# Ledger of designs, part 37: designed miniproteins, single chains, continued (2)

Each design is a single chain, and the fold is of that chain. pLDDT is the mean over its residues in the fold that is shown.

## One batch from the design tools (miniprotein)

Design m5259
Fold by ESMFold2-Fast:
Structure m5259 (fold): chain A 90 residues (1-90)
Amino acid sequence: SFKELLERLEDLFKEIKTSEPSIASIANQAIEEVQEMLEAIENGDDLAFVDELRDFLYTAQQLIEALQDPAKQAELEKLVQEIRENLKAG
C-alpha cells in the first residue's frame, strides 16, 4: 500500500538526514511532503495526494542526485520505483 511505502520512505529520510547533514534540508523537505501525503490518505483527499506526490517525486529525484551513499541512493530509487509502479496499477 502507499501508506507502507511512505512510512518506509520517512524512516529512510530520517536516516539520510542523520548520516549526511549537508543534504538535511532536502531530506527535511521530503519528510514534510511524505507527512502531507499520509495526511491526504487519512482524509481521503485524492486531489491533495496527487499534488503532494508530484512535489515529492521532484524532491526525491533531487535527493537521489545529491546522495553520496550509493546504498541509500539505491534504496531510495527502489522505493520511488515501487511508488510509480503502484500508480500504474491503479
Scores: mean pLDDT 85

Design m5260
Fold by ESMFold2-Fast:
Structure m5260 (fold): chain A 94 residues (1-94)
Amino acid sequence: SKKEELLSYLDKAIDTVNKYAKENPELKEMADLAISVLNDIKWLVENYELTDEEIERFKKLVDEMIEALKNGDKEKLMETVQEAARLIKEVIEK
């Protein structure tokens, strides 16, 4: 299912961020923030029913978050964090 695909995607993303943080300690705070948000999304996916559109939106946000972290782009990371928080709220408030 798309839900199971997103859960697998999130697990791989968390692993990627953790490995990147160990190799790039100067980006630890950005990585910790990204991991926190990825875990929040994972919790949401495990406890709430998501539409296919919401699943694809989260996948896109995860990709943008990882790219921002790898580029050291704090502004872009904060934008993805804010968008993730907004989308999480939309799912919970259904």
Scores: mean pLDDT 86

Design m5261
Fold by ESMFold2-Fast:
Structure m5261 (fold): chain A 71 residues (1-71)
Amino acid sequence: SLGQQANELIKQGKVEEALELYEKIYETLTTPVQKRVLVAELLKQGKTLPEPQSQKFFEFAEKLREEVEKE
């Protein structure tokens, strides 16, 4: 799955490639509930990462949260 591939990339330190996979996952989501679950997962993943990788996850999660809240 794309989520498993993203986790593999995170373990390899390939944070930008992992974020690209999460963006592809986001494009497949059709409901606000699914989008909120993804935001929660990104925040959870970001907390486990060192700087500056954690910041990239938090910034992406914030962007998605703002989009969901406007719907």
Scores: mean pLDDT 78

Design m5262
Fold by ESMFold2-Fast:
Structure m5262 (fold): chain A 87 residues (1-87)
Amino acid sequence: MPEPSAEELFERLVAFFEQNRDTMSPEQMVAAAVAELRHLIEDGVPLEKLRELAERVAEYFRERYPEVAERAEEQLRKILEEAERRA
C-alpha cells in the first residue's frame, strides 16, 4: 500500500482527538501528538513529512485549544530538533 501522507496522518490524529474529546484533556492530546511523532521518527518517516505533520498539528491546537497551543508548539519543535539530530 502507498505510505500515508502527512495529511492522512494528521487526519487520523485529529479523528483520535475528536473521538476522545470528552475523556481526554488538551494536555493529554498534546502528549499523544508528541508520542505519535516520536513513533514516526523511530519508523524512519522522512523529516520533511514530519515537519509538515508537526505544523498541521500546531495549527490544530492554535484553532481548537489555544490554552495549550504554545506548549504544543514547544514540544513539537523539540521533537523535530531530535529528528534532525538523528538524520
Scores: mean pLDDT 81

Design m5263
Fold by ESMFold2-Fast:
Formats: sequence, structure tokens, C-alpha cells
Structure m5263 (fold): chain A 60 residues (1-60)
Amino acid sequence: DVDRGHSIVRDAADNLRRHGQFDVSDQLMRRIPDVTSVSQAQQIIAQIGRDHRRNNPDIM
């Protein structure tokens, strides 16, 4: 479960990095130590996504 959560965050960060979203990718990577489940990984990804959309609509 923890390993799966970490993999989900790493995959999301890698996808963002490939699309030039380095800051968002770095934020996700820094949150990996907080991930103890798949649900937490999904919540972190969703929260970071919402924060970027709110600050930069349609850019992030």
C-alpha cells in the first residue's frame, strides 16, 4: 500500500516533469514521505492540482 502510493506520486511527478511542470513535480516529490497509502497519494495529487488550477487557470 505504501509502496503503491509512492509509485503513484512518482509516476504523476514524472508525467508533470515531461510536460515541463517542474515546480509541480518537485512539490509532489517532496510530499512522498507523507504518503502512507494510495488514498493519501491521490489526495495529495488532487490538492496540488487544485492549487495550481486556482492560481493559474488552464496553464497548469
Scores: mean pLDDT 73

Design m5264
Fold by ESMFold2-Fast:
Structure m5264 (fold): chain A 103 residues (1-103)
Amino acid sequence: SEEEKLVSDFADYLKQKFPKLSSSNAQKIAEIISSVLKSHGKKLTKLTPGQLRFIELALKYYLEDKLSVEEAIEKAESESTYPIPKYIVEAVRLALEYIKSVS
């Protein structure tokens, strides 16, 4: 489906940005984020550059800088020029908690 392709493309994008991230974890992160966005009537293709940057920063702070899930999210929010919608914060928290559970 179009949705499955968008999730796969986003997983590939995350894998390129974070080469140490496994393909299975990148896929699951993309699935979690897409699922939360869908529950709020949103699509991956409609993420703003600032929202995508927030997602990438939270992943960087968690995966590379080894911050806790909450510290990674708080730091990524503090570096955002515009307020991040609560559903995007929720999507990222769920994705990071998933990585934590399988690490």
Scores: mean pLDDT 88

Design m5265
Fold by ESMFold2-Fast:
Structure m5265 (fold): chain A 110 residues (1-110)
Amino acid sequence: MEVVEKGELAARALADALADPASAPYWPAIARAMAGMAREEPRVAMAVARGLAEAARHATPEAYDALAEALAVVARVLESEEERERALELMGESERGARVAERARRRLEA
């Protein structure tokens, strides 16, 4: 299995778990795992960003901080400013994702 393909599938599965309110006690661990995937394999960082953006479309407000923390880590792993802005813009494409992107931008400034 290609590393990028495996990473994309894993990011999607973790993002789905993060969007589930039943997983609320595990949200920080799930978000940290997704951020860890991007740190260990930067080639999957954009796939992780896409997974976080998809999760945000279905997330409850209680998940927004966990999603924003993970996205901030992913943005720091991305080498170019263009890639970082692309990840933030992708998150901002949905109404709920826009709330997450705003929080992630604040974390990047801290």
Scores: mean pLDDT 76

Design m5266
Fold by ESMFold2-Fast:
Structure m5266 (fold): chain A 60 residues (1-60)
Amino acid sequence: MSPQQLADVQRVAQLVLDIEKTAGRDAGDQAGRTILESVRAGASLDEALAQGRAVGEAAA
């Protein structure tokens, strides 16, 4: 679990940071919020990350 947990945290943080740098701070915040809401709704991490990426793409 520890290697997977570290990779998961790094992937979420890196995605949000990349979206912030390419599409702006508001887009990064929206992506982070979308990831959190998806996880709370029972989505997998891959599904949550895909939704966060879609927010970044729409803003770019």
Scores: mean pLDDT 78

Design m5267
Fold by ESMFold2-Fast:
Structure m5267 (fold): chain A 89 residues (1-89)
Amino acid sequence: GMFTLDKTEYTVKRGENVTLTGTASEDGRFMVAVLDAQGNLVYGESIDVVDGKFSVNVPSSYLESGPYTVRFYKDGKLVSEEDFTVTIV
């Protein structure tokens, strides 16, 4: 897809943010949706891609240890989907 994560494994302490970083092939505004293993929305925000780079801070209060999917949307259209795993210690 248009987006690539810098890493797919995240370890955080309860109360810290999972900071998703990476690159995108297009600059501009995108909507981000973080989904659990069942496809339920657990977090969402709008981000700006600048110079092909992005960052999303997901509070660990919205998350449990396990697999997640992050989806990126442009003008309501899904443009990228990436999987990642969270470990909360």
Scores: mean pLDDT 90

Design m5268
Fold by ESMFold2-Fast:
Structure m5268 (fold): chain A 84 residues (1-84)
Amino acid sequence: SEEERRKGREYGLEQLEEDRKLLKTKAKMSDEEIDELLEKVKNGEEFSRRQRELIRHALIVLGEDEKSDAEIAEENRAYAERMK
């Protein structure tokens, strides 16, 4: 179960690599931030709480379905409320 959760997270982060352009344009992440997140996964290091929430947010925004700017703005507001 714990190993399955880790593999699921790694798979999700590999998907983020494929969506790098969308992360840069829609989630406004830098190449350095994306690279640091992927390196932490590969090295087995723990993400900070902020980084974990950012990854979760990015996966929601980018998902498999294309999101409109309005939908992204709504998700950003909901995410900010959850991050209190």
Scores: mean pLDDT 67

Design m5269
Fold by ESMFold2-Fast:
Structure m5269 (fold): chain A 134 residues (1-134)
Amino acid sequence: KKAEELKKKLDEEIAEALGHIYRALTAVDQGKVDEAVKHLREAIEELKKASEYAIQLAKVDPELGKEGLRKVENVAQHIIDAAKYMAEKASPEDAKKIREVLEEAQRTSKENIEKMKKAVDEYERLKKLAEELA
């Protein structure tokens, strides 16, 4: 089923984002700040993909799209929290690099979450109208 395939792809991208967050935190603990920044950016890219699957899922099933939105919001918060933790732990010079990724994560999260909310609301409205006209 199309909804089941999209849900699986969404869950896979979320799992990949969480994996990159874990690798970023591990890299910071090892003093590998550039590697940690790379993994945070990878997590942001996986978040974008997860957002796109959540929007596609909302078009097929608005309830599953709403669940997908909640999962993406949770992962976005984990990326932001990880970046904040890393910035506090890093040297002042490395903290600047991490803050740039934090700002990117905050901006990307806000934009993608707003797009998903609009898509879920629109497809839920269209589904209700279609059911009322049937």
Scores: mean pLDDT 87

Design m5270
Fold by ESMFold2-Fast:
Structure m5270 (fold): chain A 86 residues (1-86)
Amino acid sequence: EYPAAYAERTEEGVERFAAEPGTTAEQLEATYEAVRAGKIPGAVFEETDEENRKFRFLTENEKYTAEQLKKEAEERYERAEAARAA
């Protein structure tokens, strides 16, 4: 959907967005706006200043934690309901 980009691993193992060689300024701005609007799943926009725009993917750990907490809450509700029904 959005312009070509790739994830680049930092020293911390964090995957950050990087533009593919040949990406136009217009395509890059469209990608930044898509990240800010939440249209790119798992991407977090980090803006230190207007000249230093950065965005990254959620780490597998961050993504797993959010999804795991939601799943655990749902499973606890299901178990509680099953226990009351039995």
Scores: mean pLDDT 56

Design m5271
Fold by ESMFold2-Fast:
Parts: C-alpha cells; structure tokens; sequence
Structure m5271 (fold): chain A 87 residues (1-87)
C-alpha cells in the first residue's frame, strides 16, 4: 500500500539521519520529513500541499546527500515522487 511504502521510506530517511552522527542534522531531517508526510496526509487532491511536501523531501534528500547519506537521500527522493503521484 502507499502508506506502507511511505512508512518504509520515512524509516530509511530517519535511520540515515541517525547514522550521520549529527544531532542537529537528525533534528532538522526529522522536522522536514514529518512536515512533508503531514502535508501528504492533508493533501490528497491538493496540488499545492503535494508540491510543498515534494519540496520538503527534495530539501531532505539534498541535506542527506551532502552529509554522505546516499541511501537516505534516495529514500527522500522517492518520497518526493510519491508526494506528486495522483491517487
């Protein structure tokens, strides 16, 4: 299901943020990913909310990529793609 896929990708993002060893980065990523997922849950049929969620996940991906967390970066990119998919 979409919910299972979103939850799996979220876990990969959070695990990558933990693996960075940076509490500041972990807190930043947790905030961004939770806000994005919340917007997805509020936004089935709302293009504006879906686009905002995708932007937050793209920001998450870039931060993790710069931190050398490739797996979390990929998971965040997949979350951005899911945010833009029609139901």
Amino acid sequence: SLLEEVNSLKQTVIDSAKSSGSEELYNQIEKLVNEGINLMGEGPGSKEKQEKAAELFKQTSEILKKAGQEEGSKAAEQLAELALKPF
Scores: mean pLDDT 83

Design m5272
Fold by ESMFold2-Fast:
Structure m5272 (fold): chain A 71 residues (1-71)
Amino acid sequence: MKELVLEILPDGSIRVTDAETGEPVSEEERKLIREAVQEAIKKHTPKNSRELAELIKEELEKRGHKVTLVY
């Protein structure tokens, strides 16, 4: 199980990194996250970056990842 860190940056963008390496997730994993995020947005319509980050966290946790959310 991969531990991931979701960080909400001051500009409202979201960064996803591997907690063990500190590096951005792989391109393959990023694609899967992007697809999951687009599905969640269509279903839940997040109003801000915090809500979006929480939806990403929930989707990654459903896939068996441990996720730490940093505001």
Scores: mean pLDDT 72

Design m5273
Fold by ESMFold2-Fast:
Structure m5273 (fold): chain A 76 residues (1-76)
Amino acid sequence: SALVKEVEERFRRETEELAKKIEELSPSGENLSEEAQELLREIGEILIRSLRELAERDPSVAEQARAMAERLEKLL
C-alpha cells in the first residue's frame, strides 16, 4: 500500500538524518561536556542495538538498519 511505502521512505530518511547528526556531534566531542559525550554514547548504543534487532525482524529494512548500526558503531 501507499502508506507502507511512505512509512518505509520516512524511516530511511529519518534514520539517515539521525545517523548524520550523531556523526557531526561525534568528531566535535571536545566541544561537549563529559556528561553530554557519555549520554550521546549511551543513546548511540541503544540505537545500534535497536537497529540490529530491527534488521533481524524486518527484512524490508534489514540492509538499511545494519548500515546505520555499522556507521554509528564506528563513531562511538
Scores: mean pLDDT 68

Design m5274
Fold by ESMFold2-Fast:
Structure m5274 (fold): chain A 96 residues (1-96)
Amino acid sequence: HMATREREIKAAEEAIKLLREALQKNKDGDPATRQILEDALGIAEELLKAVREGDFQKAANLTSALGILAAAADVEGHPETAKAIREAVSLISKAF
């Protein structure tokens, strides 16, 4: 078993917190915005699990998936949603 890294775990937890706060801010908002944030939260929770299990390849792939989701959100006209997801990715990337 690989040792878990406290810094990467904390970064994933902070990314999840940021996405949950963005979801709460948009709870009565556009359904598309909520769905994108819910998808991002799901990816971030899977990322935390991968980091806890020491699967850094899966964590890297999930970080990439979040970046792709942010780009798609921006193209589809949700720039503030894309910005929230990019902030989550930045927190993760700075710790890894």
Scores: mean pLDDT 81

Design m5275
Fold by ESMFold2-Fast:
Structure m5275 (fold): chain A 81 residues (1-81)
Amino acid sequence: MKTVTVEIDESEESIEKAAEEIAAAVKKDPGATIKVISKATEVDAGKALLKTKQKLGEEVKISHELWEKIAKDLLENLELK
């Protein structure tokens, strides 16, 4: 399994791009470790996480337990600058 690192800033475009990258990584490998580096607030990281959940929910059948693990990994690996 590979670690996927995604960077987020306060722009809506950056948040959307990060959500797309996270969703693609999870679709490719549901067990992948995802690290988020944010130069913005926890709120902006939360927005990216919600967009990721929406993208995954429409295209990938994912359990609540698996989503919880992904969300926890994203938040635990969040670096605020």
Scores: mean pLDDT 66

Design m5276
Fold by ESMFold2-Fast:
Structure m5276 (fold): chain A 60 residues (1-60)
Amino acid sequence: MSQQIRQALLEVGLPPSQAQRLVQRLQAGTPIEDIAGEVAGLVGREAAARFFRRLEELLA
């Protein structure tokens, strides 16, 4: 699961250090919705929507 989330974050243009930090926050209990909101703030709304769709594909 964390590997898939990291992959999706990298694909939407987050740096590896930021992607790893967000994966660690998820492992610490941060909701996925909060992570998606932070991604939207960092890379924009369209990229965040792409992250969500890709994550659904990887977790299906």
Scores: mean pLDDT 76

Design m5277
Fold by ESMFold2-Fast:
Structure m5277 (fold): chain A 73 residues (1-73)
Amino acid sequence: MDGDGVLDNEELRAFLVEESKKIPGPAPGNFEKWSDEELTELVLIVQRAFGLPEDGVADAATLAALRKFLSLS
């Protein structure tokens, strides 16, 4: 999903739940229970892995990187 908006932590949880449904295996179940700090930590890890600014902001580039990260796991 390519967008130019920024997701808040509630929207980011929903995004991760939807992307996790595309991964073969057991449902994650836990993303809806992740804290804001855990979501920010995941975003920073993915931003660093893909060479994006480590600002913790779930912008369009970060969301694209998250999709790729989850699809590789």
Scores: mean pLDDT 71

Design m5278
Fold by ESMFold2-Fast:
Formats: sequence, structure tokens, C-alpha cells
Structure m5278 (fold): chain A 68 residues (1-68)
Amino acid sequence: MEAELEALREELLALPLEEAERRSRELLVKLAKELKNQKLSREELTREIGRILALMGAAIQALLERRR
């Protein structure tokens, strides 16, 4: 998880702001689609939602760092 968060943050910080915003939106859509296509238990769903929230939190932080 931590390695995924850091890799995403580094990727987004290296991109122009518009590209970083588009990449973040595309990632969210991809993760939501993957989640929808899986029949997960309640516990598995909770873990996947937690992962998605962590990734989105990292993306938002990177976008805020790009703002100035």
C-alpha cells in the first residue's frame, strides 16, 4: 500500500497540473469500475474502499502541492 501511494504521488507531482488532474480522475473511474465488477464480501469491500480512499487522498495532496 505505502509503495503504491508514494508511486502515485511521485507520478502526479511530475506531471503538469492538468495532466495530474486528468490522471487522478481516470484512476478513480478505473478503481470504481474494478470494484463494481467484483463480487466482494463485506470485509473485502471495506478493505478495497479503504485502499481507494488512501489513493485518492494521496492524489488530492499531490494536486494541492502542484497548486503553487
Scores: mean pLDDT 75

Design m5279
Fold by ESMFold2-Fast:
Structure m5279 (fold): chain A 58 residues (1-58)
Amino acid sequence: TPRYRVVDPSGSPVLQRAGVRPGEVITPAELARRAGISVTAARAALHDDLAAGDVERV
């Protein structure tokens, strides 16, 4: 399962909704649960956040 380290949640409405903090490591399933969205939506959000530099692959 891919894991992502949060760099800056302020650029991501989904990360802000989930209440994640800089330095946290999160999976798509954890993000989906915390943000109240589907795993498919969480994967799409993390893909966009990765492209923006808001998260990093670990």
Scores: mean pLDDT 86

Design m5280
Fold by ESMFold2-Fast:
Structure m5280 (fold): chain A 85 residues (1-85)
Amino acid sequence: SNREELRRLILETLKTRLGLSEEQAERMVDEIEKGTPASVVELARELGLTEDEIRLVMLMYLQWLLGSTPEELRAALEALERELA
């Protein structure tokens, strides 16, 4: 399903772009699915992410809430990364 593909892309992004371990990435995606903006930010800080990396996590959180496609998430991540550079 598109939702499963989106979850997979979030996990891959957390591991490959943010350097999280498999366990840390799974914990982060679970919080994205079930938590609040405040709890997602708190977990990201606990995992040692920078403010710019937290912005990427919050973008993934918003895309999850909106029911975005994997392609929409990729486009949004690329746009934010360009803004942060």
Scores: mean pLDDT 86

Design m5281
Fold by ESMFold2-Fast:
Structure m5281 (fold): chain A 68 residues (1-68)
Amino acid sequence: MYDGSAIGAALTVVLEVSDEKAKKFGELLKEKYDETGVIDEELIRESALEAGLSEEEAEKIVSLAKKM
């Protein structure tokens, strides 16, 4: 079972986004990963935008993912 709480907490602290948007982003990202088996920058951006995050917030998430 996917738990979006950790992603929600990190996004709330780092990007000051709402917990609801952060949880939805995590759920969408997991759904796309389960379908494709790959997480790339485009899937991260698309999932963030679908969750209601801004383009700037999506780019910050992509940048963070590159460091991990």
Scores: mean pLDDT 68

Design m5282
Fold by ESMFold2-Fast:
Structure m5282 (fold): chain A 108 residues (1-108)
Amino acid sequence: MKKVKEELERLLEEMERLHDEMVELSRQARQSTDEEEKEKLRKEIKEKRERLIELVKRAIALVEENSSDPEIKELVEQLKKLLEEENPAPGTLINLLREILEKVKELS
């Protein structure tokens, strides 16, 4: 469990960084009057979103492999359901993973 906690913390920090970068790029895209610049910014946001989703899937696999706790399983199922949405909200995914991390900390 100690290694699971440390790896989840690293994955979560990377996801939070990607989310902050996406928020800033979205702000720049809204302020830009150059359609070519807007297109480049939208592409960067899409690439960061895809990377964030990849990290979420890695976190799910890590937790499922190392925990049989019913509360953690329920949070993981909520997370999987959100990933089935066309455009899952990054902030919601991060918040659910923080809840999973807190449960992992309690069980360690």
Scores: mean pLDDT 84

Design m5283
Fold by ESMFold2-Fast:
Structure m5283 (fold): chain A 99 residues (1-99)
Amino acid sequence: MKKKEEEIKKKIEELKKRLAELSKRFNETGLMDVDGLKALKKEVDELIKELKELLKNSSKKQQQEIVTLLSAAGILKAAVDFKLDLAARKEELKKLLES
């Protein structure tokens, strides 16, 4: 059972735009905005889930584009996690320097 190529193409473009918007929000979200970073992580996880579901019913050429978007979304998720880890470490280092 295969979805229509045109429907999948439109969904790929929508998810691509969403990834670009999430990437922009990541750049605008400060290191101290832990709640904003957690919200971004949730939205990136939802995007990855949608991309994986789309991949199962895509054509061979569309699979390559979806895999590229999955890789980019994975990198963004890792960057968000790194920012969250830096925020936690900064607080611990501050306490050590004050003692």
Scores: mean pLDDT 80

Design m5284
Fold by ESMFold2-Fast:
Structure m5284 (fold): chain A 87 residues (1-87)
Amino acid sequence: MKKKAEELTQKIKEAEKLVREELERLGVEASDSAIRSHAAIITIASQASDLPVEELARALAEAAKEKGGPLSASEASGLAIKKIKES
C-alpha cells in the first residue's frame, strides 16, 4: 500500500532534515515549503550524480546565506545542477 510514495517520502524527509539543519547552522530561517522544495531537488540530484545529499544540502544552505534567505525551487535546481557539473 503506497510503497512508491512512502519510499520517496522517506528519502525526501531525510533530505529535508539535512537542509533544515544546515540552514539553521548558518543562521538562515526558512519555511517548511522552501525546505521541502530544496529536499526534493537534492534527492533527485543525488540520485542522478555521485554527490551525497549532505554535500548538496550544504551547497544550498551556503547559497541561501549569501542570498539572505531560502532559495526558490528554480534557484535550488540550478544550484544542484551546477554542483553536479563541478563534482
Scores: mean pLDDT 78

Design m5285
Fold by ESMFold2-Fast:
Parts: sequence; C-alpha cells; structure tokens
Structure m5285 (fold): chain A 90 residues (1-90)
Amino acid sequence: MLEELERIVRELVERRERGVRDEETERLLEELARRLPELKALVEELLSQPESEEKTRVRGLLHAAVELLAEAGRAPAEELEWVEELRREG
C-alpha cells in the first residue's frame, strides 16, 4: 500500500511541476482521495508509537497527499489543519 501511494504522490508532484492538467491527473487525484482515509488511519495508529523511519515516512506521505488534494480543491481545510497538528507533535 505505501509503495503504491508513494508512486501516486510522486506522479502527481511531477505533473504539477510540469503544469499538466489532463484526465490522468484527475484520475490520480481521485485515487489519492479514495485512499486518504486509509493513510490517515495508519498515521493515527502510529501516533502512540516512538519516532521511527516508518512513522516519519507515513506522516510525510500524508502531508504531501493532503497538499496535492487541497491544491486541486479535493481536500477540506479540516484535513490540512489535522496534518498541521501532526507536524507540531512530530
């Protein structure tokens, strides 16, 4: 799951940097939005654990995902606020 989400985020970042707005970009954003609750649940499960490479990796991935979705108008401000709270704790 993480590898697939990282691939989607990476491709979306590359498309954003190239200024590409096409059907595939919209499909990837929709896929990311659909998987966001799973990623959020994983981060919440890791919050009670000591700092680790996996915890940092998953938090970074969630932050990038929420930012990409927010830029596309697909993530509510509440999700950005939640990610900001996680960043302050970590």
Scores: mean pLDDT 72

Design m5286
Fold by ESMFold2-Fast:
Structure m5286 (fold): chain A 81 residues (1-81)
Amino acid sequence: MAEELKEEIERLREETIERIEENKDDPAKVQAEVDEFFARLGELEKEGEKQLSEEEVEEIRKAVDRAMNEVLTKADEALKA
């Protein structure tokens, strides 16, 4: 349950980073990928909070925070290259 959700978050992170890299020459597309990522991530976190234990929710929140930081770092690099 929590492991599957963490894997989904990590897959979403990897896919988003790949799309940012593919579109790094188009700031509007990079921003759209970031917005889409945050929308999907928020949905996953919200559903997780309803179905998981308190400890599992903390693990998911840490995975979410890590994924957000990596995506934002990649987007910042792409936009300011």
Scores: mean pLDDT 80

Design m5287
Fold by ESMFold2-Fast:
Structure m5287 (fold): chain A 72 residues (1-72)
Amino acid sequence: SREEALERATRALVAAGLPEDTARRIAGVAVEALETSSREQAFETTRKLLVEEGLDEVAAARIAAAAVRAIE
């Protein structure tokens, strides 16, 4: 379900070191992008949001991939 996908993605982002509120917000965007677009778009959107939160490009890509896998 969408609720379960959101919880899994949120936990993956929290495990990567993001605050819970930020993790839930970014997880919501990732879930929506995966539902309305593609896995590649969900990854890219999540990666960009993580870079905006201050993560470096390598960490953002790794964490975005983990969050998208958690939804799948």
Scores: mean pLDDT 85

Design m5288
Fold by ESMFold2-Fast:
Structure m5288 (fold): chain A 71 residues (1-71)
Amino acid sequence: GVTPDPDTAAAIVRQVAEQLVAAKRADPSLSDQQLLDLALATVRKLMPDLAPATQEQLARQAVEAARDSLE
């Protein structure tokens, strides 16, 4: 479907955010754009059937969650 189940969406955002936190801690030079690109690639692999706009929203939510964890 176009919209994932809320619990599934939250789990995907958390999983992707954890990967972004690990990547940023391993390479502090990663830009916000590079983190977003990594998040989007991961969301597309996990949820290929979602609308592109929904994939982008989940990727942006994962980047926001990762930033909150890194502050």
Scores: mean pLDDT 83

Design m5289
Fold by ESMFold2-Fast:
Structure m5289 (fold): chain A 87 residues (1-87)
Amino acid sequence: DALDRAIRAEAEALVAEFERFVRERGLLVSPETVRAKTEEVVARLRELAAQARSPEVRAWLERRAAGIETMGAWVAAQAAASAGIRP
């Protein structure tokens, strides 16, 4: 299905952008900025899941969203700890 292929491509690009953000910027920005970016990416992945026609693609998107939430929470916690050490 062309729609599900387009959805998967957009999701892979979103995940890659988030991983790049974490790698290059994650510990250099506020925990609030990390949480906001995490929420933005997760919301878009869930929107794509709602549009997906294949149950397998929907399940894959839900797993990706959960992974982004977990990673984002960890990075935000690390950023907060770093800020707390240097008040």
Scores: mean pLDDT 84

Design m5290
Fold by ESMFold2-Fast:
Structure m5290 (fold): chain A 58 residues (1-58)
Amino acid sequence: MVEEVVVEVSAPTVEDMLRQAAAKARELEEKEGAEVVATTFSGEDGVFTARITARRRL
């Protein structure tokens, strides 16, 4: 079975956003058994957001 999960993190710098995104991706894999398949980025007015898409697999 495949379930898709999307989570977002934001930070005032690209570096902080990437670290937050990496931490969330790892927790999804370790705690939820999900596999990160895509990450998209956006930034406006000094706020950077990462959108992480993960899928849970058998």
Scores: mean pLDDT 77

Design m5291
Fold by ESMFold2-Fast:
Structure m5291 (fold): chain A 80 residues (1-80)
Amino acid sequence: SAELEKLRAELAKIQSQINKLVQKVLEGKATPQDIEELKKLVQQYIDLSYKILKMEKGEEYAEKGKALLEKEAEELLKYI
């Protein structure tokens, strides 16, 4: 599906942006604006991952995947 390929490309772009911001955090160079941007990108990553998973594996699998990603994101952001 062309739509699915587009969504996967968007997910890869968001993941790349998250990785750059995480690197800034690990280096102690992140600004408050970088932290806010990271939080927004993490939410976008979760939402887009849910959409992709729902299209590929159905709603039940997507709901479980979303819950796991939200828990992991909450735990990681707690230490930033």
Scores: mean pLDDT 88

Design m5292
Fold by ESMFold2-Fast:
Structure m5292 (fold): chain A 68 residues (1-68)
Amino acid sequence: MVDDYIRFLDRGIGDTETQLNNTTNQLNMAKGDPNASQGDIDNLQNRVDDLTGTIGRYRRMRDDLRAD
């Protein structure tokens, strides 16, 4: 039961890390693009921050389950 939930969290972490990598690449491209607006950059930065927070929450939940 706990192992199945840890696997679920590991998958969720992996999927979110993939999304974070894709969004970080878009952010870096936007920062290098003279046609990108500050609003576009800010929106991508906010999404990177949100995804980073989500990964942190999933990792904490996984670690709490392993600590029991």
Scores: mean pLDDT 82

Design m5293
Fold by ESMFold2-Fast:
Structure m5293 (fold): chain A 76 residues (1-76)
Amino acid sequence: MGKRAVIEAPEYAGKTLTVTVTLPDGRKGSFERTADAQGRLVVTLSGAPDGTTLDVFDKETGEAVAKGVKLEDGPG
């Protein structure tokens, strides 16, 4: 089943954000996403285990947008 997180940061609308994924075993990965016109970012990770968390930073400034965001079960 997929895991999903919704991050809302209106001040970062249209900004490129760096998303860091931390698995429960401590493994990390990162990718870039652009927030929508309302500053919303939806992250869906298929097959992510329970306990996976996200940290989100502004790519340009390194400012923390969200930290320790837990993924919830996706629809289905």
Scores: mean pLDDT 78

